# Designed miniproteins, single chains, continued (5), part 103

Each design is a single chain, and the fold is of that chain. pLDDT is the mean over its residues in the fold that is shown.

## One batch from the design tools (miniprotein)

Design m19574
Fold by ESMFold2-Fast:
Parts: C-alpha cells; structure tokens; sequence
Structure m19574 (fold): chain A 97 residues (1-97)
C-alpha cells in the first residue's frame, strides 16, 4: 500500500487526537500543507507537533525506555522524510528555472 505523507500525517493526527489534541491539530495542518505541495510549511507544523509530543512524553511516568526509544525513532524518521521531500521539491524547482 502506497501512503502519501499527507495520509500518514492524518493517520497520526487521528491516533494522537484523544491524547494530545494540540499535536494532532499541528499534524493535520502539516497534512494540509503537504497535500498543497508546501512541504516547507508542512515541516514547520511537524516540528511543532513533535515539540508538543516531546513535552507530553516527559510528563508520562508509565512509558518504558523501549517505548520512549520507539517514539523518538518515529519522530526522527518523520523529520527525515519531510526534509527529503522538501529538498526534492527545491531541486525540482531549481531544475525548472
């Protein structure tokens, strides 16, 4: 199944909506920006969502070290993927000039 970045961001927003609605809202804004092809704005909203999720994790007392590591890995993967899409978009714009 091929999921777009926007579909993945919407899925994550649904997952986090009941736990951290502020982070979910930022992920939805990132998904909308990604659908519009504005990966720079999408990256800004992803970074805001990740900051909110980092604060949420620090307030949790029931997460195992393994669960924390998996959340951090997931966050790093999303930043990497969005940054790669932004770099590709910039390269395509430069090639079209």
Amino acid sequence: MRLTVAEVLDYLADVWEKVNPEAAEELRKAAEAARAGDYETALEHVERALELLRKWRLEQHNLTPEEIEKLEETEENFLRDIRQLLARQEAERAAAA
Scores: mean pLDDT 72

Design m19575
Fold by ESMFold2-Fast:
Structure m19575 (fold): chain A 58 residues (1-58)
Amino acid sequence: DLPLDQEKLEELTRKFMEQGYPEERARLMAETLVLAEEKRKQGIPLTPEELRIVESIK
């Protein structure tokens, strides 16, 4: 998708895989983070699930 930063998506996917998540789950989590960042830029509130995922990478 054009609004997704592919380089950031790939980096986040690798980070989640290093934390023990399988590739499919890691990719979903990475996409959620990229979309959450875009939502924040547009002033759209994050869901509780999106907030949990964002906090998990700190």
Scores: mean pLDDT 73

Design m19576
Fold by ESMFold2-Fast:
Structure m19576 (fold): chain A 78 residues (1-78)
Amino acid sequence: AVARRRAALARLAAAGRALGALPNPSEEQKQLAGDIEAAFRALARALGAGDEAAASTAEKQLDTLVAQFEAAIARQRA
């Protein structure tokens, strides 16, 4: 469970960094990168505090952001 959670979070963080590093990101891409970063920080704080309920809530939010991010990356590469 922990290893799977860490792998998913690491992929999300790497993808967010890649999007944020684009030389000319759109306003949508900048907003999405900010939302992902905020959700990632919230999850990290919950895990650091040992708050499993808060961590689970943040994970569900990240699932939604992941879908939006994947769509944005697909459009950017098209």
Scores: mean pLDDT 71

Design m19577
Fold by ESMFold2-Fast:
Structure m19577 (fold): chain A 64 residues (1-64)
Amino acid sequence: SPEDERLRRQIEAMEKEIATLQKQIDSLKKTQPNDPEALKQIALDQEHIETLKRRIEELREKLE
């Protein structure tokens, strides 16, 4: 259905956002491992990833 296609597109977009956030975390850990501001940003990005994962799970359940 058109609704299912939109939901799948939203899930794909959130999965791509998670991949981008993970790449940013990996970069910060490599380039600024001892910077307190970088460590704070890593923690915020990890929290954002967990929020996105929960939302993806909720949307996937709506497709079944």
Scores: mean pLDDT 87

Design m19578
Fold by ESMFold2-Fast:
Structure m19578 (fold): chain A 85 residues (1-85)
Amino acid sequence: SAERAAALEAAERVAEEEAKVLAEKYGVSLSPELLEEIRAVVTAYADTFLALRQTGGSQAQAQQAAQAAVDAMVEAVLAHKKKEE
């Protein structure tokens, strides 16, 4: 749908910005691999958020999904940092 296409486009832009910010914050090279991992996390979160909106999911479920996405992005960045050390 047009709504899903717009959400995915927005998620891609958010993923690029978050990847840059986290890479700079943790002193990690922004590799294509890391960028794709961050994109996958943000896209999965966007799909989950849309599903929760459509099925009447709770605020707690939305908060848990958002926290899981943040945790996954940080984990990806730290894993790449460890490989560079």
Scores: mean pLDDT 80

Design m19579
Fold by ESMFold2-Fast:
Structure m19579 (fold): chain A 76 residues (1-76)
Amino acid sequence: SPLEEVIRTLEEALKLSEEDALKLIGELLDWMESDPSVPEGARNMVRTIGAELEAGRFDMARLNLEAAIRWLRKQL
């Protein structure tokens, strides 16, 4: 499932350094733009997390990663 792949990637990002998390989230965003089956709610959450990581707001990005994982798991 595309949502299971998104959740897996977000859970992996949560374990990484800030630099590695930013790279992984960027790769996830590029993949999501190529797959229209990913829901818009999931895309918006990942875009927000990416923007927070790029802005150096790492504590906020972590909180939003955890929130996104919880919300997406309820969609499965």
Scores: mean pLDDT 85

Design m19580
Fold by ESMFold2-Fast:
Structure m19580 (fold): chain A 98 residues (1-98)
Amino acid sequence: MLSPEELLERARKLHAKAVVLMQKKINETKDPELEKKAIEYHNKMDAALVEMEEAVKAGDTERLRQALRRYADIVEEAGKEFDNPELLKIAEELRELA
């Protein structure tokens, strides 16, 4: 079983991969609505990571796991919206951490 700090480190690495994929989709799209959607998902993902960091600082393991599940849901929704199987795989890896 991973410590909360190890959990957060793995979540940060998955977050870095997810934001790179989202940034690539933003740069490749010519559809302003999809670009707006990608920015909204980026912001939600950043907010979820901040919540995970605050949960670790507070020593609240349940809050951390809830934040991980919410983050996985956000990444899964983005993966479906953009037909991106790598985002779906990242969402699955985040769920396994929770």
Scores: mean pLDDT 83

Design m19581
Fold by ESMFold2-Fast:
Structure m19581 (fold): chain A 82 residues (1-82)
Amino acid sequence: FQAMLEQLQAELEKLRAEREAFEKRSIDNIKKWNPELTEEQAKELLEAIKAGDAERVMELAPTNPAAQLQAIGIELDRELAA
């Protein structure tokens, strides 16, 4: 009972910490490749990446950085699902 709840909470905390690290890393990478973007625009792009909306990602990001950002988003989605 208690042990099962502790294991479940540990897994949820791990996933949450990974999610926070992914979001920070993704935003840092977006700003690194697109320093002209505001924090708000970087978050919008991250949400499009997390949704797997490739068209939106390409619309918001320049052609050359878009592939890099999309790859980051796919990795983020994969690890969030794990």
Scores: mean pLDDT 66

Design m19582
Fold by ESMFold2-Fast:
Structure m19582 (fold): chain A 77 residues (1-77)
Amino acid sequence: SEIDKARDLLLGPGYPSNLREAIDHLKKAADKLGKKAEKGREYIRKAEELLKNDAPSTEIRKQLQQAIEELEKAQKE
């Protein structure tokens, strides 16, 4: 799944150079889930804002981990 691809990117050897790719996979997951993904989208938006402002990669990763958790909850509904 797109969520699993994003998780693997955040835990894999390409971190932190692959943060944009992880965000793109989570956006695809959120788009497929529609309204159920609203909470996940909020964390994705925060991660994009942090990335745009050259924030620490660890903080961006925390927002993306929250997005993964919320999108997995939405997928199970």
Scores: mean pLDDT 84

Design m19583
Fold by ESMFold2-Fast:
Structure m19583 (fold): chain A 87 residues (1-87)
Amino acid sequence: SLLERARELAERALRIAREEGNRVLEIAARLLLEAVELLERGEDRLEVEILLGLAGIAIGVGRLVDPEAPGLPLLEEARELILEALR
């Protein structure tokens, strides 16, 4: 499923961000994991959209700080999968 894949990617990105001390990507990963949990529970769609927006900002900041961060492509893919699950 889209959400299962998104969780897997966000969890891997979270581990990488923590190992590298990349605090902004750690924040992005946690926001995406919260969004997945809410969607799996059938919770507030608006809150999920807000979390995705905030995660997008964090990913953007992370790219400006370290464009080579290995967690970036994982977080970008996870966010896209969650957005697709909202269709």
Scores: mean pLDDT 89

Design m19584
Fold by ESMFold2-Fast:
Structure m19584 (fold): chain A 85 residues (1-85)
Amino acid sequence: MQELKRRLAIALTSAALLAIAEGADEVAELVLEAGRLFDKADLSPEQIEELIEKVRKLADAIAAGNFEEAKRLAEEMIEELKKAL
């Protein structure tokens, strides 16, 4: 569990930095909000694995310049995390 939480934290941090680097400031703010919620959320291993996969898709969208898709994925992640608080 600790290793899985660490991997999600790294993935979220990397995605936020990528968003900042690409000038996707709104996406970066949403990813940082997801990180804050993750710190407080009670998640199963399966939920963490699903979130890691969503962060990968989000990072791919940012790299492709598809900021609308990245924003949508970040908003979905925030909703899932809020339900786990």
Scores: mean pLDDT 85

Design m19585
Fold by ESMFold2-Fast:
Order: sequence, then structure tokens, then C-alpha cells
Structure m19585 (fold): chain A 64 residues (1-64)
Amino acid sequence: MGSRHRVEGTLVGTDRRTGEPASVPVDVVVDDGAELQRALLEKAREAGLDPATSVLEVTREEHL
């Protein structure tokens, strides 16, 4: 469907440089779940989190 979604939350994972637990805020607008997954992988890489350990804790989802 052609509706956009705004997803807010916290991405929790392991810092890939130190191995310590870390988190980063997420606020993204996506068209579908596949785009959401790609956006989360990019956020993890930018924040230095290991994507394989990263889990999104959603605090709000809004249909646009």
C-alpha cells in the first residue's frame, strides 16, 4: 500500500568497536517493512552498532 509510516523508538545493540551495549534513537519515515529494515541497518552502521545484535524498541508508529 502507498501509505508512509513514521516509526520512533530506540535501536539497542552492541557497539561493534568495543563490544559494549549501546543504544541510539530512531525516527524514520518509511513506505514498507523492507525499507524500515534497511533504514535500521544504516542507523546501526552510522552509530557503530553491530546490526546482527540490534533490536528496535518501538515507542510510536504513525501512519502518514
Scores: mean pLDDT 79

Design m19586
Fold by ESMFold2-Fast:
Structure m19586 (fold): chain A 76 residues (1-76)
Amino acid sequence: KLEELIEEAAEKAKKLLEENPGQKVRITAEEDGEVLGSDVATSPEEAYEAAKTAVQQAVDAGAKDPKVRVEPAPPP
């Protein structure tokens, strides 16, 4: 289940990054409305590692069934 969640988040981030060159994507993992993990991907190659990092942070914080959001990050 966690690996499937990471893969789904990574695919969404990768598509956003491929469709919007130069944009960053934020991946957020949350449970019960609390953000427990997040990371930013700046290229399609970073998407899986960013998703894995966000989900792993949530699991390390005690999340049993985290939800993941993938959104364009605002430019600096």
Scores: mean pLDDT 79

Design m19587
Fold by ESMFold2-Fast:
Structure m19587 (fold): chain A 100 residues (1-100)
Amino acid sequence: SASGSATVPAGVPKEVASVEVKKGDTITVTATHTGDAEGVIVSVEDKEGRVLATTGIIAPGGTGTATVTATEDGVYKVYALAVGDSGTSTVNVTVTVTPG
């Protein structure tokens, strides 16, 4: 498991956490959003930078979850993107890895 926190300005993706996994592992990300942005999207990216899953838009004060099965061994990264043109948000994530 892993956890992370990031300050996310509108329009600038931020890495919040990373986790090393094996092919077939299930990655579950739970994210909370606080701050001024209209919403935050949290995404899980594979080692090639491809987005595999997202929480969808998390409103201020909200919580979102994304789940994905690792397709390859390696380091998977969790990014947060604040939507809209202004504001700054804090995103906290917990990443759980369940062996496949």
Scores: mean pLDDT 84

Design m19588
Fold by ESMFold2-Fast:
Structure m19588 (fold): chain A 92 residues (1-92)
Amino acid sequence: DPLEEALEAINEAIAAVKAGDDEKALEYIDRAIEALKKIEDPRISELRERAIEYLEKAKEAIKAGDKEKALEYLLKAQTEVGVMQLVLGVYK
C-alpha cells in the first residue's frame, strides 16, 4: 500500500532527524515522496501535492541544519497523509 509506505517512511524520517542521522532522514523522505507519487486518485490530489511540498521543505531544512524546522515540516506531511487515509477509507 503506497499510502502506508509513505506514512511509515515519514515516521522513520522523523526518528532519523531526532537521532541526528541526516543521511537516513533524507533517504526516508525520498522514499515517502516516491510512494506518494504512485497514488493517482483525484480525491486526494491536493493533499498529496501539499504532503510532497512539506517533504521537500523538510529536505531543505535538514540540508540547512535546521532540525526544528525539519520536524515541523515532517509532522505537517504526516498530518496530510493521515487525512488522505481517511478520505480513501484505507484501513490496515
Scores: mean pLDDT 86

Design m19589
Fold by ESMFold2-Fast:
Structure m19589 (fold): chain A 96 residues (1-96)
Amino acid sequence: EKKEKAFELLVEAFTRLLRGENYDEVVKLFDEAKKLFDELGISDEEYSKMINEALLEALRREGVPEEFIKLLEDAIKGNRQARIELVKKIWELREK
């Protein structure tokens, strides 16, 4: 229950971020998720992996093509700058 709630908070945070919603609310969602993960004893490494999975899930829910999501997966594994650029590009496509 708490782990599922924490994951959904991360997905909601990324979904709001992708939609251009209030940044302060996005930060609060990330903070709530982190507190729940800390309560569950989740390691920082596992938490980082959960963040990445939640980002990919948010992109799928927003209707981003799977090929872009796979490019983001590769970026997450080895290129953080490419990950940021892909998220920004997807964000710009969502606004248009």
Scores: mean pLDDT 75

Design m19590
Fold by ESMFold2-Fast:
Structure m19590 (fold): chain A 93 residues (1-93)
Amino acid sequence: EVMDFVKRQIDLVNARREGRFDEVEKIRKEIIENGKKTMEDYLQKAKEALERGDVEEAKKFLANYYDVKAGIALLNGDTEKAEEYRKKAEELR
């Protein structure tokens, strides 16, 4: 999950370095779209964990949610929001 996100980020950096700007925009959109779906999945899993009384598992999924949200903020150039979400993820671990 996190490794897939990181791998896509590496692909984005490589495309940018090689001057493949059409590919950069395509990869960026794919990362954001997949990230949004991953965020929805993590929120649902956190809710299900809380329904089971598994607070530690819920915190883990919520931390993953904020990690993805931070990554999307960075892709949008919002470094302040990315840092805010990164801190929220760290507090939940």
Scores: mean pLDDT 78

Design m19591
Fold by ESMFold2-Fast:
Structure m19591 (fold): chain A 66 residues (1-66)
Amino acid sequence: SKEEAMKLAVEFLEHLGLTELAEKLKEAGEVGIYAGLDLAEDAVKADPSDEKVRKLLEEIKKLLEE
């Protein structure tokens, strides 16, 4: 669900150390989720060796599709 996707997106950004972006995501709502995920995907592509970050991003995407 979109509500669960929001919670995981915030946790994902906090895991990456992007705390300010996580707070902006909460205020922007659904639009902010997609913007935050786009930035997170770019970060994952820069360092594809981080399996934990990659799996968390995939889980958030699945929740947005459901």
Scores: mean pLDDT 66

Design m19592
Fold by ESMFold2-Fast:
Structure m19592 (fold): chain A 75 residues (1-75)
Amino acid sequence: SPVLELTKLMMRAVGLLEDVRLLVRTKAPREVIEEKIEEALKVLDEVKSQAEKIGDEKTVKKVEKMKEELEKLKK
């Protein structure tokens, strides 16, 4: 189902964001953090695309907030 597919993509995106948070907290090398952020952003783009196709505006807004958090961590 489209809802289950979107849910699975969101779970992957959340997992990647948690990985980024852990890498930042443990002071991992900048290159490692930036690579994981890039992976997370790619998955978030897929989530946004699927959410827009099914009209899930709440998930689109959640993705926007997650992208903003990743942008702040990239600095």
Scores: mean pLDDT 86

Design m19593
Fold by ESMFold2-Fast:
Structure m19593 (fold): chain A 78 residues (1-78)
Amino acid sequence: MSHISVSLDANGNPQVTVTGPGLKLVGQTSTLSADGVRTYTFVFQDTVTGTKYSMTFVLDADGRVTDVKGPNFSLPPP
């Protein structure tokens, strides 16, 4: 299994490191809302199957992570 780790840089931006075989980072987007909330989305691709996975991080105006969604996160059904 690939291991994904996340840290914040000196500006409070999430930095993603992928270790191990089988995943590569193929896309990254970020948005900033008027209230200072920052949303980052990273897209990873499985190098064997070609399947893409996304991880999303939401940071508040103080640089704290308030939400994380990823391929191993399941939301309970409504």
Scores: mean pLDDT 68

Design m19594
Fold by ESMFold2-Fast:
Order: sequence, then C-alpha cells, then structure tokens
Structure m19594 (fold): chain A 68 residues (1-68)
Amino acid sequence: SIEEVKKKIEEIVKEAEADESLSPEEKLTRAAQEIKKLIDESGLSEEEKKEVEKYALQLLGKMANKLL
C-alpha cells in the first residue's frame, strides 16, 4: 500500500541520518538510491508512484536542510 511504502521511506531516511560512518552527501545519496529501488520494486501504479515520490522528495529536502 501507499502507506506502507511511505513508512519504509521514513525508515530509510532515519537510518541514513543515523549512520555516523557516512558524510552528509553520502547519507543523501544512499537514502535516495534505496528509496528509488523501493518505489521501482513496489508494484505501485504510476499515480501512486508519483504520490510516494513527492513524499520522498519532501523528506529528502528536510534531510538536506538538516545536514547541509
């Protein structure tokens, strides 16, 4: 479901933020790559993919503002 994918996106962002071994740029890149793979493999419709991609961009933007 959309809600399950959004929850997984939140978990990916949180785990990337918490990884002290990564630089700020590496955290953003890893989160973005894992989110892309999640969405691509999710089996969601094109409309649902647009919704979760928009949500992911908002979370990644907040992450970038905190780290950069």
Scores: mean pLDDT 83

Design m19595
Fold by ESMFold2-Fast:
Structure m19595 (fold): chain A 97 residues (1-97)
Amino acid sequence: EGRELAERAREKIQEAISYAVASDLMKGMGFDDVSRQSQAEANRKLEEAVELAEKAARLGDLKGAREVAERTLEAAEDIGADPAVIERARRVLREAE
C-alpha cells in the first residue's frame, strides 16, 4: 500500500530536519567536519523520503505522495539540500497534482 510508504517518508523527513539542526549547532561550535557530516546525512534522508514519495505515487497514493513531496520540498529549501532532491520533489508534486 502506498500509505505505508508515505508514512515512512514522513519519518525520513523528521530525521533529515534533526540532522540539519545538529549540523547548524556543530557549525556554531566550530566543529566543521561534524557539521558537514550531519548535513550530508540530512541530504541522504531527504533523498530517501523523495524515493518513498515517488513509489507511493506509482502505487496510486497520490494524496500521500503530494503531502510528502510538499514537506520534502519545504525541508530541502530550508536546509539547502541538493538541487536534484528539490527537482525530484517537484516532479512528484506534478504527478500527484
Scores: mean pLDDT 81

Design m19596
Fold by ESMFold2-Fast:
Formats: structure tokens, C-alpha cells, sequence
Structure m19596 (fold): chain A 97 residues (1-97)
């Protein structure tokens, strides 16, 4: 439905914002437990997004899942460069939706 498409796009925007905030927390040497909590929040938002994307963007799900996994792994490893590359790729995929 059009409402499910809108919900998916809103969740994609939230993922982008949460990822950007997490990268900023890492750059600013915030408490490690706070960074890990933020990453778990992002992972949960990502799972909700992918569940909805399976219904409305089935042709993009495999690529979206791969890129979100790469983003989460990079953030868990505090690899800012890899996280920024994964976020850039995620944004490109979202624009194509």
C-alpha cells in the first residue's frame, strides 16, 4: 500500500539519522556502552525497515539487507570509513526506491 511505502521511506530516513549520530558519537569518543546501545537501536530499526521493505520493495531487499549488515558491522568495529561507505551506499539504494 502507499502507506507502507511511506512508512518504509520514513524508517529509511530514521536509519540514516541514527547511523549519522552513531558515527558522530564514535568520532567524539562517547562512552562505549552508549555507542553500543545506539548501534542496537539502529539494528532494531533496520530489522523493522527490512520487514516492511520485503512487502513494498522486494527487488531491493537483498541489497538493502547486505548494506545494513555492513553498516552495523562497521559501527560495531568502530570503523568510521567503512560505516560512511555503507551509509552512502544505503542512501543511494533508498533514492532508487
Amino acid sequence: SMMDVLKALVLAAVIGAEAWLTIRMIRNNKDQSQIDAQIEGLRATGEKFLELAKKVFPDKVEELEKVLRQLIDALRNRDIEAAEKALEQFRRLVVEM
Scores: mean pLDDT 88

Design m19597
Fold by ESMFold2-Fast:
Parts: sequence; C-alpha cells; structure tokens
Structure m19597 (fold): chain A 62 residues (1-62)
Amino acid sequence: SAALEEYLRALEAELREYHEATGAVPLALFDKDLNLVGIVTAPSAEEQQRLAYLSELQEATF
C-alpha cells in the first residue's frame, strides 16, 4: 500500500540519519505481524571489544 511504502521510506531515512549522527549501525526490530517494535543499535567494534573484556572479567570474578 502507499501508506506502507511511505512508512518504509521514512524509516530508511531516519535509520540513515541516526547512523550518520552516531556512527552506530541501527537495526529495526519487527514482530511476527511486521509491526515495528523497536530500533536497536549494533555495538561498534570498540564497544564489542569492551563488552567482551567486561564479560571475561565477570567470568574471572564469579
């Protein structure tokens, strides 16, 4: 439908703007009925390394 095409076009533009503003890779989450339920950012390489390091420290401590 025209409404769905307009919505998807607006969503694409917003995700692109978010990526350009933050450097993060945004991922749109949909439910089983294809309704948008959220937008999450994929961790950057630096954030992934930091999370892995923290996970190792937690395993070593507990």
Scores: mean pLDDT 63

Design m19598
Fold by ESMFold2-Fast:
Structure m19598 (fold): chain A 92 residues (1-92)
Amino acid sequence: SAAEQRAMLEVVAIFEELAEHAEKQLPSLSPEQQEEVRRLLAEMEAVLLDRSLSVEEKIERLAELARRIGAILQDPAWLEEILARLERARET
């Protein structure tokens, strides 16, 4: 539907901004944390590309993965902003 298409465009934009922010933080992290962040980003991309998942299921899984990245980056204000944007996309 048009609503699902709008939600997916917003979710993709949120992911792109999240990935850019996380990648900019990578040099300040340990090698183990860098590997985990890259793995989580790859899992988020796989979720976005998974045609078996509904838009709502994609948003829920991306929120869980974003919380894991946020814990590594130790940026609660940024995480709150990302989670709020994902929830708003769900309501669109």
Scores: mean pLDDT 87

Design m19599
Fold by ESMFold2-Fast:
Structure m19599 (fold): chain A 95 residues (1-95)
Amino acid sequence: KVVLSDEQGQEFLESIVDVIMDYIMWGTPDQRKAANEVLKKLNEAIDKGLSHYEIAQTILDYTTEKAKTSKNPDAKKAYQTIAETVQKKLEEFKS
């Protein structure tokens, strides 16, 4: 349901941060730029005091939109991969 346990929330955040950081460290310049934009959205959601589930939905919505609208194939791939990671984790935690 909408409430993640502290353990599930931490696992979720770590999984998303790991994918973002992987692109920042090892991605192309366009993938790094895309990953930094997602990191900014993640920090905004945390600063706003959103729950782990609300943070997940915020990142999923943002990355899905950017994957759809981006003209750069590297940026599109980064947004799509992050969106897929969030989607899978949300599905695992729902039941």
Scores: mean pLDDT 82

Design m19600
Fold by ESMFold2-Fast:
Structure m19600 (fold): chain A 77 residues (1-77)
Amino acid sequence: SAAEARRAALEARKQRILQLINQRLADIKKEWEKQGNSTVLQKIRELMENKGLSEAEAVGLVEPDRTQKIVDEVFAG
């Protein structure tokens, strides 16, 4: 039905947005690895191991302001 097609299109859009946000957050962790920021990397590892968070979710908790900017940029593009 037309309603089912609209729901499927909205879900696909949501999944694409989440994938773009998660990729950009993963890129932040890669930059910390290049910088040798052991303190931040240890915090990310602890969040992933102790709370079962994904890498992107852990980055988002460590850098909430930068994560919000990424979300705003992905929604604007």
Scores: mean pLDDT 81

Design m19601
Fold by ESMFold2-Fast:
Structure m19601 (fold): chain A 80 residues (1-80)
Amino acid sequence: MLDEGADMLRDLALKYTKAGYSGLAIGQLKDMVDGLILEGREEKAAEVAQEMADVAENEFGDDETASGARALAERARQVA
């Protein structure tokens, strides 16, 4: 019903991206993606990781977070 836990981890990753902490942002995204995959929500994991990649690149110019998030989205799609 509510993916609030995933959305809260996404918001935390966004805050790290905005602050310029790419490693922390990628770490939070990885934990979220791994958790969603373990719950059988691989499609949701891919969607959130892809959204974070787009936001990191287009709004913050953070190519490192964007690249890391795209890799996580691709990994989630391969598991689905």
Scores: mean pLDDT 74

Design m19602
Fold by ESMFold2-Fast:
Structure m19602 (fold): chain A 104 residues (1-104)
Amino acid sequence: SLDERLAELQDRVMRGEPLPEDTPEFVRKLIELIRKELGDDPAAQGAALAALTEMVRLYEKGEFEKAIEFGRQQAEDLRGVDPRLAEALEKAIEILKEYYEKQK
């Protein structure tokens, strides 16, 4: 299932393991962004991956607007606590938006 595949990807990333070769390019780009921006902070990286996993789940269900709203709400809620995490989530939202526009 999608949920099982997303859980496996999140677990693999948190263990520092390579992504499967069949990982979609936009998902790979999102994970590489999180590793680049938050790789020195495992807690922030985990939080970002959890948020991205939910955004990707909503996107794959065809609920693009909900995926973007969820991401924006997460970034806003975290802005006062962890500005780096909030900024990384905002960049991830832009990647997902760009990918969606190319699929039209």
Scores: mean pLDDT 81

Design m19603
Fold by ESMFold2-Fast:
Formats: sequence, structure tokens, C-alpha cells
Structure m19603 (fold): chain A 93 residues (1-93)
Amino acid sequence: KEKEIEELKEKAKEALEKAEEAIEKKDIEGFVEAMVKAYQQAKELAKLGAKKEAIEILKKMIELLEKAEKELGITYGSKTAIEYLKEEIEKLE
């Protein structure tokens, strides 16, 4: 499980890095795909009991959604997603 947690953390980090690249490129589709992938890794980490690691990924996703709202102007979807991720963090805490 320890090795599985490390692999999921690495995949989440890669997805979050791709999300940041998508913001810089103004690629909304690539940003959404990367964020969905990061969320998938966070859910798998939570299932393995790695709640702290899952929470850190979800918090970083909120930061990226806030950045995307400023840089890409995707206001409606980003606000809804931020509220959803905040609720997921509360459930894990």
C-alpha cells in the first residue's frame, strides 16, 4: 500500500502540472482533462486511507481552479467545482 500511495501521489502531481501547463496555454479542454485525472488519483488515495495526501491534492485543485477562473475566465464551472471540492475535503477531515 505504501508503494501504491507513492505512485498515486506521483500521478496526481503529473496531472496537476499538466493542469498548470494548460492554464498557461489557455487550453480549457486540457485543463479539464488534467483536473479530472488529478481528482481520480485523490479518490484512490482516500480509498487507501491516505486522507492527508488526498486532501493536499484537492486543496491544490482548488488553487488551480481559482487561477483558471482568473486566467481563462471560466467563472461558472470553476465556482461550482470549487464548492464541490471543499465539500469533499470536509468529508475527509
Scores: mean pLDDT 82

Design m19604
Fold by ESMFold2-Fast:
Structure m19604 (fold): chain A 100 residues (1-100)
Amino acid sequence: SKQEKLRELLEEWGERVVEIVLEVTGDERVAEAIRNAIDWWLSHEEIPLDPEKAIAMLDSLTTMVLGLASTRMSPEQFAKIAERVNEEKERTKKEIREVA
């Protein structure tokens, strides 16, 4: 379904974010904390069928993830993660609009 496809895109984005955190920090505990936060959010939120609302949810998820990351690593590591996570966000936004 469209809702399942949108959920898959958000889950895939989450997995890529966890990989980025692990690659930059080398810290499995930080990566696990980010994974748990994303999984908890996605398990408690209904995925909207409207692509622009799904994008708004992705923006909120990104803000939450970057907020958590900023408190758990060096400023240099955070800058690298923020850049790569925002690149993944822009890619996922395009994919969400195509599911419309």
Scores: mean pLDDT 86

Design m19605
Fold by ESMFold2-Fast:
Structure m19605 (fold): chain A 100 residues (1-100)
Amino acid sequence: SMELERYREELERKREQLLAEMEALRKADTSAFKDEAVEELARLLQAQIKAFNKKSLSPEEVIEMQINQEMLDDLLRLLRALGPEVAAEVQGEAIKKVNG
């Protein structure tokens, strides 16, 4: 749909900005980069869990869920690009935050 495509374009711009920021942080401080990625991933996962547990979603909530899913997919792709060990570490710590 037109709305989904517009939000995808906005997410792609945010993805490019996030990638540049993450690369800058990775060059300066790997630990700081990992910590930021854990917080963002935990936030996205918690938002998806909350949406899934609703009995019904408004059209606005459906769009928000799609935005969050695209952001989640983008972040996971970036983490995998950095290597399987980094991806596993960040995902593991984010899941602990969501479940704790």
Scores: mean pLDDT 76

Design m19606
Fold by ESMFold2-Fast:
Structure m19606 (fold): chain A 73 residues (1-73)
Amino acid sequence: MYQEINDILLEIQKLINEGVPLEDAVFKIVSEKYGKEAAEQVVEETRRLLEVPGTDEMTAIGQAVLQMALELK
């Protein structure tokens, strides 16, 4: 479970480094693994977390993905 989340974060980071917008990178990787509805939820939660000043982008994405994965159980 946690290792799978780390693999997702690495794939998202790779897309961002290639110039893909953060929300598009998150949506693509999460939708491929968990479906479009889960991807939309992760994008919305990531956006919400990034509204907090000083929040690291990868930390926000990681928290959003973890929260979604826990709710699917």
Scores: mean pLDDT 80

Design m19607
Fold by ESMFold2-Fast:
Structure m19607 (fold): chain A 92 residues (1-92)
Amino acid sequence: DSEKAIERIVRLTEEFVKAAEAGDDFEAEIYEALALMHISVLKIAGELEAALEAIEKAIEILEKALAEKPNPLIERFLEVLKEQKEEIKEKL
C-alpha cells in the first residue's frame, strides 16, 4: 500500500530530525537509512509517483527544520532527497 509507505517515510523523517537535533548521530543515521530503504522499495516496485510524493513531504520536513536551526546531518539528508527527486522526475 503506497499510502502507508508514504506515511511511514514521513514518520521516519520526523524521527530523523528529532535524533539529529538531539545530537544522536547514530540513531539519526538509522532513521535516514530506513527512510531511504522504503523510498527504494517504492522505486523498485514502479510506484514512482508515490516515491516522489514521499520525497517531497520529507524535503518539506527537513527544510522547515533547517530554517529553525542549522544541522549538518539534516542538510546532508536534504541533499540526498533532492537528488532522488530530480532522478524520479526524469523518469515520469
Scores: mean pLDDT 89

